Designed miniproteins, single chains, continued (2). Designs and how they scored, part 98

Each design is a single chain, and the fold is of that chain. pLDDT is the mean over its residues in the fold that is shown.

## One batch from the design tools (miniprotein)

Design m7399
Fold by ESMFold2-Fast:
Structure m7399 (fold): chain A 92 residues (1-92)
Amino acid sequence: SKEELLEKIDEVAEEQLKLIEEGMPFQDAVEKAYQKGKEYARENNIILSPQEVQDFANKLEEKYKENSRLLTLGLGVLAGIYSETQRRLKEE
């Protein structure tokens, strides 16, 4: 569901933020968030319309308005999910 997807984005973003606090370079954490988003979308056959991507981006901006790192990580997960959507649409 959309609620489950938002919860998964939050879970991955928070996990990557913890790894940054433990010494992971920020760019590596963003790349991992992106790859986890792609993998999750592939495993769960998630396809997002452009409008749904905008809706999720808006929800993440509101949720993480006080934490720019979590916002960037959450948007990284969303970008990964959308990348998988774009891949599937080009093959069909």
Scores: mean pLDDT 86

Design m7400
Fold by ESMFold2-Fast:
Structure m7400 (fold): chain A 95 residues (1-95)
Amino acid sequence: MKPSSQWTDDEVLQLIQDAIDRGRLSDDELERLTTYLLDKAIQSYQEGNNDRFKILNQAVLQMDQARDAVQRGDWDAATQHLRQTLELLQQYLKT
């Protein structure tokens, strides 16, 4: 898999959509997505972009909930949290 530091925003959106469509997300993909979102949230905070920071912070919380759902084997819940993450990332890109 491509390193998260080399992902474009479109590649991240596609990765989440593919995970939803497949009904699964690997631990490596979960860690990389969470790291990507945390890095972008920290960057937005440091740049004083509070709107982007708020959206990305909510996306991180949705990924934490998706991870917990995956660990429980609750793929319906995981899929819903991944959908919320996808929507939040789309909002981030428009902000």
Scores: mean pLDDT 80

Design m7401
Fold by ESMFold2-Fast:
Structure m7401 (fold): chain A 103 residues (1-103)
Amino acid sequence: TSSDIRRLQEHIRRGRESATTKEEKQFYRQLLVAFHSLLLSDWDGATTSVQQALKLVPKITNPDFLRSGRHIAQMMRDYARSHKADSVVTQLDQLIQALDAKL
């Protein structure tokens, strides 16, 4: 729904503002790019940005950012699923699994 899109945008904004390390800032930047790609139905762009975020997960140690990232990934996954973007759903499942493994 449009309210879910607004909530997702707000969660990404808050994550970006609270990020202090280079890796945290880059992680949220990749999530923001993925989100914009999803809104444009650019599934390849979304997949690439999620893959870049996934590569940064081992470098994120703050559990609050891991939980925030997981919540954002779940919301993006629900959006991608509603649009039948199966490749994006697969990459978001991998991101969620990697974040859960560190929690």
Scores: mean pLDDT 83

Design m7402
Fold by ESMFold2-Fast:
Structure m7402 (fold): chain A 96 residues (1-96)
Amino acid sequence: MDEAVLAAAERLAEVLRAEGHEELARAVLETARLLSERGEGKVARALLHHVGLLVAEGRYEEALELTREVKERLEKGDLEGANEILKKHGIKEELK
């Protein structure tokens, strides 16, 4: 498990919870954990970075939708679908 990825996800989730964005905080933590368990630390870091940018711009609904869609695809084992969601949001890193 990538401890640095999980630490970054926890820090982002703490900020989101403090600002009342509990659903997004939970989605961030669960998605980062799933990616870390798959050895996809590079994709996890790219996703966290992109979510952080959306949050900084107040684009919380887009951040939640991105994070939730990636999580749902990962839970179903649909790596191709997860990669399509990542590309749609401009994330270049791909799941293997």
Scores: mean pLDDT 85

Design m7403
Fold by ESMFold2-Fast:
Structure m7403 (fold): chain A 87 residues (1-87)
Amino acid sequence: SEEQLKLLQQASEYAQEAGEAFREGNYEKAIELLEKAEELLEQVDLSNPLFREAAVQFYRNAAKFYEAMGNKELAEEYLKKAKELEE
């Protein structure tokens, strides 16, 4: 649906900005943007394989960011979310 595509697009935009903030060393901004992206992805219909794959990629990338920031607990949590969505 148009609503689902808009949610996915906005989540992808936040995830891209989070990656930029992370590369700049602005971890506060990166975390804020990752949280915004996740809030939108929670509204997406993950029964759709393309949307599910996008969510898997998001959670794996978020896990890597948290690991690089030294937050092992969140890194593990996000990796678990990705694995639960994988077939």
Scores: mean pLDDT 85

Design m7404
Fold by ESMFold2-Fast:
Structure m7404 (fold): chain A 99 residues (1-99)
Amino acid sequence: SEEVKKALENLEKGIKAYQAGDLDTAIKYFEEAIKNVEKLSDEELLALPKEVRMKLAFAYVALAWVYEQKGEVKKAQEYRDKAIELARKLNIKGVELAA
């Protein structure tokens, strides 16, 4: 779907910004990726290949990492909790998000 494509593109842009040390740009793109994910129903998400579902769940983990690096401990914990709940819902094990 178009929303999945946009989520993956925004996730990639966020990762590149994070690797460049641009934390604010990384937050922007990871938040956009999450917004694209939120437009998908549970049925649409579960119908995706496991590799794609893992990448979409990883966007939440990535945003938590960036907030932690900025010292925003509460926001980092909120996105970690969201990532855990999404992973559970999508039948992804926590170890698979740590890769």
Scores: mean pLDDT 82

Design m7405
Fold by ESMFold2-Fast:
Structure m7405 (fold): chain A 97 residues (1-97)
Amino acid sequence: SAAQAQARAQAAAQSDALLAQGARLARDGLEQARKLKEEKGIDYASVELARTLGQLRALGAQALAVAATDPSVRPATEAGVARLLAEFEEGGREVLK
C-alpha cells in the first residue's frame, strides 16, 4: 500500500539522518582528540575518543531502533552503524599514534 511504502521511506530517512549525525559527531570528535593530543597529550585525547565512542554507540542504538520498525531497512542500518563505529575506531587509533 502507499501508506506502507511511506512508512518504509520514513524509517529509512530517519535512520539515514541519525547515521549522518553520527558521521558529523565522529569527524568533530576525531578533530577534538587530535587537538587535545597536541595540547595536553595522549591521555586527554584517549578520554575524548572514549566519550565520542559512547555518543556514537547511543546514536547507533537509536538508528537500529528506528530500523527495527521495518525489516527491509534493518540490514542497511546495521551495516551503516557497523561501518561508522569501525571507521571511528580506526581514526582514533591513527590519532593515538
Scores: mean pLDDT 89

Design m7406
Fold by ESMFold2-Fast:
Structure m7406 (fold): chain A 71 residues (1-71)
Amino acid sequence: SSAQEKNEKIKEEALERLKEAGVSEELLNQARKILDALKEKYPEDVKRFENAANSLVEAILQQEEELKRRG
């Protein structure tokens, strides 16, 4: 469906943002699994999936910044 195509693009854009920020391959793989689970949960709700994906990206980036400040 059109929603499935949009959700796949949102997933790819979210992972690219994390990759550009220098997030580890292990954390990228974890994020990919979470995004896949979210796609299954919201297969036709593009806006809800996009909001959840963006929240995940922001949470990961905030955690990485916090760890950088402490180490």
Scores: mean pLDDT 84

Design m7407
Fold by ESMFold2-Fast:
Structure m7407 (fold): chain A 92 residues (1-92)
Amino acid sequence: SRKELIRKLILEVLARLHPLVRVTASEILEEIKRLYPEVKISKSEVSKVLRELEKEGLIEREKIPGSSSYYYRVREEKREELLKELEEFLEK
């Protein structure tokens, strides 16, 4: 489905990040566009999936001071779980 595709692309971007790096929804979207220029997705769709990943405990969210935007980071204890989910998408 479209939602599963967007989730897979977000997990792929997050899996490539160094554990100390934090990213915004906009930065994730730009990285997806760089890797897959043919894929058309919106920032709203990216933000929706990121909220679901946060709710599931896979990522943490921190508000950017003076902004309505957020930084996202993979939880260290969830990195292996995220990589397994991504691997399952790739084995499909």
Scores: mean pLDDT 80

Design m7408
Fold by ESMFold2-Fast:
Structure m7408 (fold): chain A 105 residues (1-105)
Amino acid sequence: SDKVRKLTILGFRFIAVLTELQLAVDRYAPEKKEEVDKLLQELSKEFVKMVKALENGDKKKFQKYQKKIEEIIKKLYELVYPHLPETAERFDKELKEILDELNKI
């Protein structure tokens, strides 16, 4: 019950963080929109796989998907930072905090 609630809250935080980045890029760096949207779609797919691995107690798969997510976050940071440095830093920080909270479940 408490685990399900914590996962649900982290899922909403994840969506909010992605939405904030997408809206900022759409408004202030539209030339990067297509590349950012593709990476955000990949990030969302890997996040779903990571959460399923966590629910199934599969630590090896969880670590694999977490590593892939960290690689995508780094790509998004490098892509966005030259145009929107504060947005990129906030995105990186907030997603790392979500990953840290998932590791505590």
Scores: mean pLDDT 89

Design m7409
Fold by ESMFold2-Fast:
Structure m7409 (fold): chain A 68 residues (1-68)
Amino acid sequence: MSPLERILKEAREKMEEGKKKRDLSGIEQTALDAVNRLLADPSLTREQVLAGVREISELLEEAREELS
C-alpha cells in the first residue's frame, strides 16, 4: 500500500468512526492530521498531495453535511 493510500484509508476509517459518535470536532481534527501527514511525507509528489487533500476535503464536507 502506498503512503497516500495508507493516509487516506486511516483518515476515512477515523472519520467514519467520528460520524458514528457524532463527533464533528474529532472528524475535523482527523482531517487536519491527515493533511499534515500528506504535507510532511517527502515520498509524495505534489500531484499526490493535491489528490489526497481533495479526498480529505470531500470526506470532511460529507461529514459536516451528515452531522448538520
Scores: mean pLDDT 83

Design m7410
Fold by ESMFold2-Fast:
Structure m7410 (fold): chain A 73 residues (1-73)
Amino acid sequence: AAAEAARRRAEIEELEREAGKLFLQATALNSASQKFYDDKSYQDLGDELDKLAQELFERQKRIEQEALALVAE
């Protein structure tokens, strides 16, 4: 019981940490994509970076859902 609760807390903290890292990475890529959109010669690179940012945001959402499931238990 107590040991199981401590293990579950550690798992939640690890998932929250990973989700936070993905959010920061996705935000940085999104910021970079805006810079390329300002340069007409590199709008295609902006599109590529925006796509990568969206993929990281989707991965973040999956990890957050996993953490929420553990909290709800």
Scores: mean pLDDT 81

Design m7411
Fold by ESMFold2-Fast:
Structure m7411 (fold): chain A 83 residues (1-83)
Amino acid sequence: MIDELIEALRNGDYDRAAALLGQLSLEQARELGRRLDREQDVTLAAHVLMLLESLGRRDLLSAVQDALSPDLLTRAKGLMGIY
């Protein structure tokens, strides 16, 4: 699931990515956040946060944010603010 979600995001298939994000458990959302933090992919992190906000999934958004380092979270939010 997480690998399929990341592939959809990297391929620009945001409709598929949004559908997969909406199906995540809180533990899967935390694992996604940990993976984003490990890879230091600011653009991917920003897209995940934007899609979760767009979906109104505050629970999943919080779980991902809590798993990101403060530095990566700040950079991702900065990137979201210019789009």
Scores: mean pLDDT 82

Design m7412
Fold by ESMFold2-Fast:
Structure m7412 (fold): chain A 66 residues (1-66)
Amino acid sequence: MRGVEYRGASGAVGLGLDDGTVILTLPDGTVRTSVQSDAEGARTAAAAGAELASGEPAVEVRDVEL
């Protein structure tokens, strides 16, 4: 499955998948999952989650295949 990974400065990782799945990994190792209506919504939520957890914009963006 294809998606986009966003890494925050604190080490938070947001993963937005093409099926709408969002996986947010916090710096303490906590994993949170949610579902958006589409791939664009999932990518937006993943980027925002990583940014919010770090307090700064996502520093790395990469395409992933799972």
Scores: mean pLDDT 75

Design m7413
Fold by ESMFold2-Fast:
Structure m7413 (fold): chain A 62 residues (1-62)
Amino acid sequence: SGKKKKEEEEKIEKIAKHWVENHTKKQLEIQLDALRLSKELRPSPQIEMWIKAVEKALKEVE
């Protein structure tokens, strides 16, 4: 993929790592639910990116 797509993926990965390091599984689940609700009310590329980051963090958190 082009540079912009790779940059977005790297940014998502960095955000996900920050979520894993600084939040519990329960906190991440609450944040994901809030972001999904926000997407239904007002979808945006930024919200989509954050949802992907939190979903990735949830798969990686113990």
Scores: mean pLDDT 78

Design m7414
Fold by ESMFold2-Fast:
Structure m7414 (fold): chain A 85 residues (1-85)
Amino acid sequence: SSMAARQEQRRKAQLYSAGQINYVGMQVNFDLAKRQYKIDKKKGEQLAEDGRQSGDAGTALANEADAAEGAKIAAGGAALVAEFK
């Protein structure tokens, strides 16, 4: 339920703040970060190709830069989760 989900989120936030996160919470966040990285990279690659097909190099470069930034954010999250192992 949404109420149980809120309680679980509070519990995990307290463990994160104390630096004593449980392994399940770490694993879930790490897997989510890796999944997001793959999605953002794939999205950027497709948009870059669409830009190239349009003949607009600026659109292709901007889409690739956005994908790279999203990938950096996801990788940073995964690295933070790994540090609490």
Scores: mean pLDDT 54

Design m7415
Fold by ESMFold2-Fast:
Structure m7415 (fold): chain A 78 residues (1-78)
Amino acid sequence: MKQQILQQGQQLAQQAQQKGITETAKYLQQAIQAVQNGDLQSAVNYLGSAAQEAESKDPELAKRAIEVAQQVSRLHRS
């Protein structure tokens, strides 16, 4: 489960980089590091920031970031 979240986060970060959405890519990279460190609260916050930055430029990427944040939240609650 944690591995799947990391993989999805890395794919989103790569997509943001390719599209030139630099701040979104930065937040996604910070979220990945937070998940790896077990800091799930920071990971959710960074994913939220990534979604907010992406919303006007790539709404689908923003939606995916929110989905990953929901997965991280479920992992913390389990």
Scores: mean pLDDT 82

Design m7416
Fold by ESMFold2-Fast:
Structure m7416 (fold): chain A 65 residues (1-65)
Amino acid sequence: ERKRPRRLIFLDPSLPVEENRKRILAGIEEDRAAGQLTPEEVERLKAAIDQYEAAKRRHQARLAA
């Protein structure tokens, strides 16, 4: 809720996948350093980033075709 920083859920579609991934990873590291995230939450977020990257690659390939 309001005590937790708003996560970067909205990715900028105009940015390359690498830039969006970097932004999310920076946010995860910041929250981890601040003690806002548990190790399990960090792992979940990293898994979500990997899923997003894979999905975006598929989507980009589809758009290019």
Scores: mean pLDDT 66

Design m7417
Fold by ESMFold2-Fast:
Structure m7417 (fold): chain A 66 residues (1-66)
Amino acid sequence: VDRFLERLAERVGSTPENIRQFLEMMGYDVATLAEQVAAGGPVARNLARVLDLPVEELQRLARESL
């Protein structure tokens, strides 16, 4: 989880702490988020739209973080 947050933060130009707070406010379960994103589906697509990232890139970052 922390590794995934660090990769997301670097990609979007933020900090892991800010990304964690933002995701929790949006209702994401941060503890399982990398696994859910790696699996694809609505969680991956919605998070990609929120962070303005390609879904394929987001899933790759999640897989590399597990």
Scores: mean pLDDT 81

Design m7418
Fold by ESMFold2-Fast:
Structure m7418 (fold): chain A 81 residues (1-81)
Amino acid sequence: MPSVEEMVAAFERLLNDPSTSPSSLYALVYHVLHEELGMPAEEARAIAAEITAAFEAGDLAGALRLFRQAVERAYARLAAA
């Protein structure tokens, strides 16, 4: 699996890509959190919505922090399993 830092770095590049849309960002965050990291679908949707809202507001730093926190929580759960 990629490290937390590798995932965050990839996400930061996506946030700075002018081709990135809110819907593509939502889909990517949901896929990473739910399908790759095993987060419950409802929790992953809620976090994807919060990150997408921050992105739409132009708060790229906020979107990045929320993504880091979500990935760190998911990795901690996987390490405990």
Scores: mean pLDDT 84

Design m7419
Fold by ESMFold2-Fast:
Structure m7419 (fold): chain A 74 residues (1-74)
Amino acid sequence: LTPEQLAKVDEVAAALTTASLDEAVALLREFFAWLDAQNASREQRQQALQRLANAAADAGKLDLFHRALEEVAA
């Protein structure tokens, strides 16, 4: 990941620790749109997603993260 992508992942990860489900869905949609604007590669997107998943797990928010991802994918 680029330094700006890493900084953005850290911002989103921090926001996710206190987010409701609806807020998490909005955060992930904004984050993916931002990655699209950055022309992020599939590998960079996968690395970003893995870092967010790890941060969510550390915060005890892994279930929230998975639910938000399911809603974004629908």
Scores: mean pLDDT 81

Design m7420
Fold by ESMFold2-Fast:
Structure m7420 (fold): chain A 86 residues (1-86)
Amino acid sequence: SALERAVELLKRASEEATALLPTSREEAAELAGETNREVARLLGLSEETAERIGELTREGALTGRVDPEEEARLSEALLAALRAAL
């Protein structure tokens, strides 16, 4: 299922990010962004929404700052897709 593939991607990305974090915060942030973008695609979100989720994830990991309204909107879309995939 799409959920099973998403969980496998998250697990692998988490392991890789943990290995990167001691030496490269930027690489870990890029991996997190790429992973969340692919998870969004697997859950059936549009390419535009998936790309923005990835960008927001990367920016948040690097800067700790994201637009709260955009974060709320994208979180709602992701949660709706997760509920539909269950």
Scores: mean pLDDT 78

Design m7421
Fold by ESMFold2-Fast:
Structure m7421 (fold): chain A 62 residues (1-62)
Amino acid sequence: SAEDERDIRGAEEALRAARESKDRATLLAALHGAQETIKYSKSEEARRLAEEAVRAAREGLA
């Protein structure tokens, strides 16, 4: 669905930002966006990508 496609795209963007950014504000935004995807998305693929983004962002913030 269009909603699932948007959720997947958002999760992919969060994961890229989490992996590539060294900017604290960008990492925090990626973390928060990914956490919302995990809570509210019905897409299993989006939630899976978002879980990776959360992990990557937390590692970048440490």
Scores: mean pLDDT 87

Design m7422
Fold by ESMFold2-Fast:
Structure m7422 (fold): chain A 75 residues (1-75)
Amino acid sequence: SKREEEVKKLIKELRELSKKYPELKEKILEVIKLLEEKIPSDQALSQVKGAIDYLKQKKYDIAEVLLDQAIELMK
């Protein structure tokens, strides 16, 4: 499905980001694990996309909040 392809793309981006930003590696890997276990809701997917965007901008504090929110939504 279109969502499954989007999730696969996000997992790939998150794996690359976990290597670039070791301080957030454990949270990024937890998000990847949850994304691999089940298809996320629109809300969870939005938080993951936001976290990736802020990580690319080096806005780590905001990215961490969005990663935490994604984890909570996917548990």
Scores: mean pLDDT 85

Design m7423
Fold by ESMFold2-Fast:
Structure m7423 (fold): chain A 91 residues (1-91)
Amino acid sequence: MEEAKELLEKAIEELRKALELIDNPKEAIEHLSRAMGYLSEASRLLGPATEPAARKVARGKQNIESGEKLDQAREDLEEAIRLVKELLEEL
């Protein structure tokens, strides 16, 4: 339980950094890759509960990489942060 909480908190931190750096795609993508890594590790403890957040992060990353739909990418990352926070509150 404590390990899962730590991984989710680290994922939120990396997602927030990516959101701050959204106008710097290379750096934003680096933080999103770390967030995806933490969510993947958390999924080993929590199962499919992390999948909705992981899907939002993946879509956000694709939109940042393409330079298209940056407003949608921002929305997806904010939604992912919300979903991860909800998981933390359930633990």
Scores: mean pLDDT 86

Design m7424
Fold by ESMFold2-Fast:
Structure m7424 (fold): chain A 72 residues (1-72)
Amino acid sequence: TGAVIGKVTGKSGDTLTAEAVDLATGASGEMKLVPAAGGDLSSIKVGDSIAAVTVGVSGDTVYVANARVTSG
């Protein structure tokens, strides 16, 4: 289990693009955030700062649950 924090730079449907840091690995950069089962990213907007629990990673795509806006 991990977490990401970052700023949303793009949105396409339920997928977010963010400049983010993976807190488990220390990896940073542009990531694609996709909602996992039970996750909801629909209320998150471009420009929002977010924190989310990571449930899986595939390449530059991070599957997230329990995402929250920390500042917008």
Scores: mean pLDDT 77

Design m7425
Fold by ESMFold2-Fast:
Structure m7425 (fold): chain A 87 residues (1-87)
Amino acid sequence: MPSIFDKGEEMLKKIESILEQAKKSDKDQAKKLSDEGIKLGDEGAGFLHMGIMVGQLENDDDFVAKLRALQAKLYDIVTQLKAIKQK
């Protein structure tokens, strides 16, 4: 049984912190933080996707649903970081 959920939540919190810092930063610092957050978000999404695949093989619908919810939140934050970087 993968302990990936707790790691996913910690990655989400870290990326949320980066997003908040980027929103309060000047343009140069905001772009740097956005690049870091996007990279971590993409790595986190890949990690959660592997957990979803394992959960599907084990027919653990609750686990799959929880990981998909984390992945959706992670994708939303990455989308916001990409918007900051494009300014």
Scores: mean pLDDT 80

Design m7426
Fold by ESMFold2-Fast:
Parts: sequence; structure tokens; C-alpha cells
Structure m7426 (fold): chain A 72 residues (1-72)
Amino acid sequence: SVLARVEERLARLREQLENDPSLTEEEKEQLLAEAEEIARLTYVDREAAEEAAASLPGTSALSEAEIEAIAA
């Protein structure tokens, strides 16, 4: 489901942000705010939420290189 996908990506993003000492607090807030906005869309517009969820980490909010840097 759309909600399950959004929740999964939000959980992954939150974990990555919490465990990345290289990101500034402002950058963490920006990325988390984007993820939270997508989560809110699941309650307002399911189709918009699905499209937004597809663009989460690696495409819009956080690049693949940034995700790899966090994982390292």
C-alpha cells in the first residue's frame, strides 16, 4: 500500500539522518520535513502521496551518493 511504502521510506530516512554526523541540523530538518510532507499527503491525496513516495531518497530529497555516504 502507499501508506506502507511511505512509512518504510520515512523510517529509513529518519535512521539515516539520525546516524549521519556529516549532515548539518538544517539539512536534517529539510530532509525530514520533505518526508513528513509526503506522509501528510497519504491522508489528503493518496495518488499524490504515491508519486511523492516514489521520489523519496535517491531521487529528490537525498541522492544515492549521499545515502551511500551515510551508510559508510
Scores: mean pLDDT 60

Design m7427
Fold by ESMFold2-Fast:
Structure m7427 (fold): chain A 68 residues (1-68)
Amino acid sequence: METPLLKAKRLAEEGRYEEAHEVLRKAAEQLMKALPPARAAEFRELLAQPPSEENVRRALELLRPYMD
């Protein structure tokens, strides 16, 4: 089963930023558990904003240390 993080990364690589943002938003509670409090706060704010390439890219960068 594809994890929400890997699915969001794949969708972003395909230019499907609205769908990537939605996947991250649906998995937000699970993903924020892996982040330090300051990064979790930034991640939550990015997901509260309208979907964009920059928002999705930044959210994935915050999660990058936990992708491997």
Scores: mean pLDDT 78

Design m7428
Fold by ESMFold2-Fast:
Structure m7428 (fold): chain A 66 residues (1-66)
Amino acid sequence: SPADRAARGLVEGSGATPEAARRAGQKMVDAAKAGNETLASKYAAEGMREGGVEVDSSLPPAAPPG
């Protein structure tokens, strides 16, 4: 499914857990189907960030707790 492909991309691109990537991928697909491309991009960036990968987004990177 499109959500599974999005989830796979997040795992491969960010190292996110399969479950976290699946949730993010589903949200991305749902937002895209609703015609909200900005929200879909936001969910993609959040999924990549969940995996610890830097993403090109207007959201400031949260400093890790250390």
Scores: mean pLDDT 65

Design m7429
Fold by ESMFold2-Fast:
Structure m7429 (fold): chain A 100 residues (1-100)
Amino acid sequence: SKKESAKEIKKTFTEEIEKLIKKIKEAKTEEEFEKQKKEAVYFLDILIDTLERLGEEEENIKKLKEIKKKIEEAKTKEELIKQLEEAKKIVEEIMEKREK
């Protein structure tokens, strides 16, 4: 069902974001940080593409693209984690609306 698909997508993306946040917190070197940053950018590309294919509203896609830019520009773990938490919030709001 459409509601079951939305729940599965929400779970998959939110769990992946939580895994990325954990890896970023565990990064001990600039090289490890840059690697996790690239992983986060790649994840945002997959997320945006998936939501665009689902016909998501342009405003929400624009917000996620702005988050992707901020991730690319992030210089600290705190900045990177903040952007991933914002992406998680948007995913939760989008998917909860689709469960109705």
Scores: mean pLDDT 84

Design m7430
Fold by ESMFold2-Fast:
Structure m7430 (fold): chain A 55 residues (1-55)
Amino acid sequence: DDLERRVRDEARRLAREGVSPERAATLVTESTPVDDAAESERLARIGLEAAREAQ
């Protein structure tokens, strides 16, 4: 819940600063490490979606 919110907010911020959605998603997941590979993949998709919407 809190992690998803943080990932979305950070991805949108990066996208608004001119970072590509793909790069924004990568940067956000690198700064939000999780032990579960499935959770990491889910957060990457959330970040990518949020960054694309922020364009």
Scores: mean pLDDT 77

Design m7431
Fold by ESMFold2-Fast:
Structure m7431 (fold): chain A 111 residues (1-111)
Amino acid sequence: SLEEALKRIREHLDRAREHVERAKQLYDEGKPKEEVDAHLDEALRHLFEILEIAREYFPKEFVDELAKILRDLFSEITRLKKEGKPYKEIIDAAMKAIDRIRELVEEFEKK
């Protein structure tokens, strides 16, 4: 149902946030890049699960906006990694995308 899909989206969004926050903690503690990357990869997996759920239950306009947010995020992460930018910038980009997706979900719920 749409209501169950919405709850699952919120759960995946919370998991994505937890993983990005953990990546930030590991980065701040000077932990290996591989440990930071593992949590960023988990966050991205949760965000792609949100897109798959949205494709089944949500209007095309919602899906298109969500897909754009994720595409822009993936492109930005790829660019930052290629340019050798600090992982803080990757973490900040991921957190910003999570906040935008939360806002998109909240606007949908106001109907």
Scores: mean pLDDT 88

Design m7432
Fold by ESMFold2-Fast:
Structure m7432 (fold): chain A 108 residues (1-108)
Amino acid sequence: LEEDVERIFNEVLKAEFMGTIDEKLKEYEKEFPELVKRLKEAGVSKTAMLMAAELYRIAVEKGYSLEEVREMADLLLKHLEELGFSPKEIEDFRKALEIVIEEYEKRR
């Protein structure tokens, strides 16, 4: 769980540093079109969209429970807060991660 949270966080930071967020989101739009559509409609940042898509992919691949996905979302938000992201930026990420939880619940 914690190892996958760290992996998601590192992938998002790497994409931000390398300017590859749009390329990664394009691939996720093919894999999870409904998730990406909901994230776009919510108006969240591209960085928040990528974090949401990475969480969703890992949760699906590993078969995590809904409770474990919620725990991962909380840990991601905690890491962002510890790095000094503003309350407004944390809100953006929280909205994206809430959409992941709702879409993941539909997979039951």
Scores: mean pLDDT 85

Design m7433
Fold by ESMFold2-Fast:
Structure m7433 (fold): chain A 64 residues (1-64)
Amino acid sequence: SEEEEKLLKETYENILEGARRMLAAIDAGVPLQLNGEDVSPEQRAALRAALERIIAETEKKLKE
């Protein structure tokens, strides 16, 4: 339905915005924690790479 298509598009836009915000925070050197422990440099690099993939894939879906 048209409503389902709008919801899906809005969901992808929200994912893209969230991923871009996280990537910007990582690049700005914002400290990250998981279960009260600091995220390692290796984990931080892996998260950054994952966010870049999410952004690229989501942008592609939004372009259709």
Scores: mean pLDDT 81

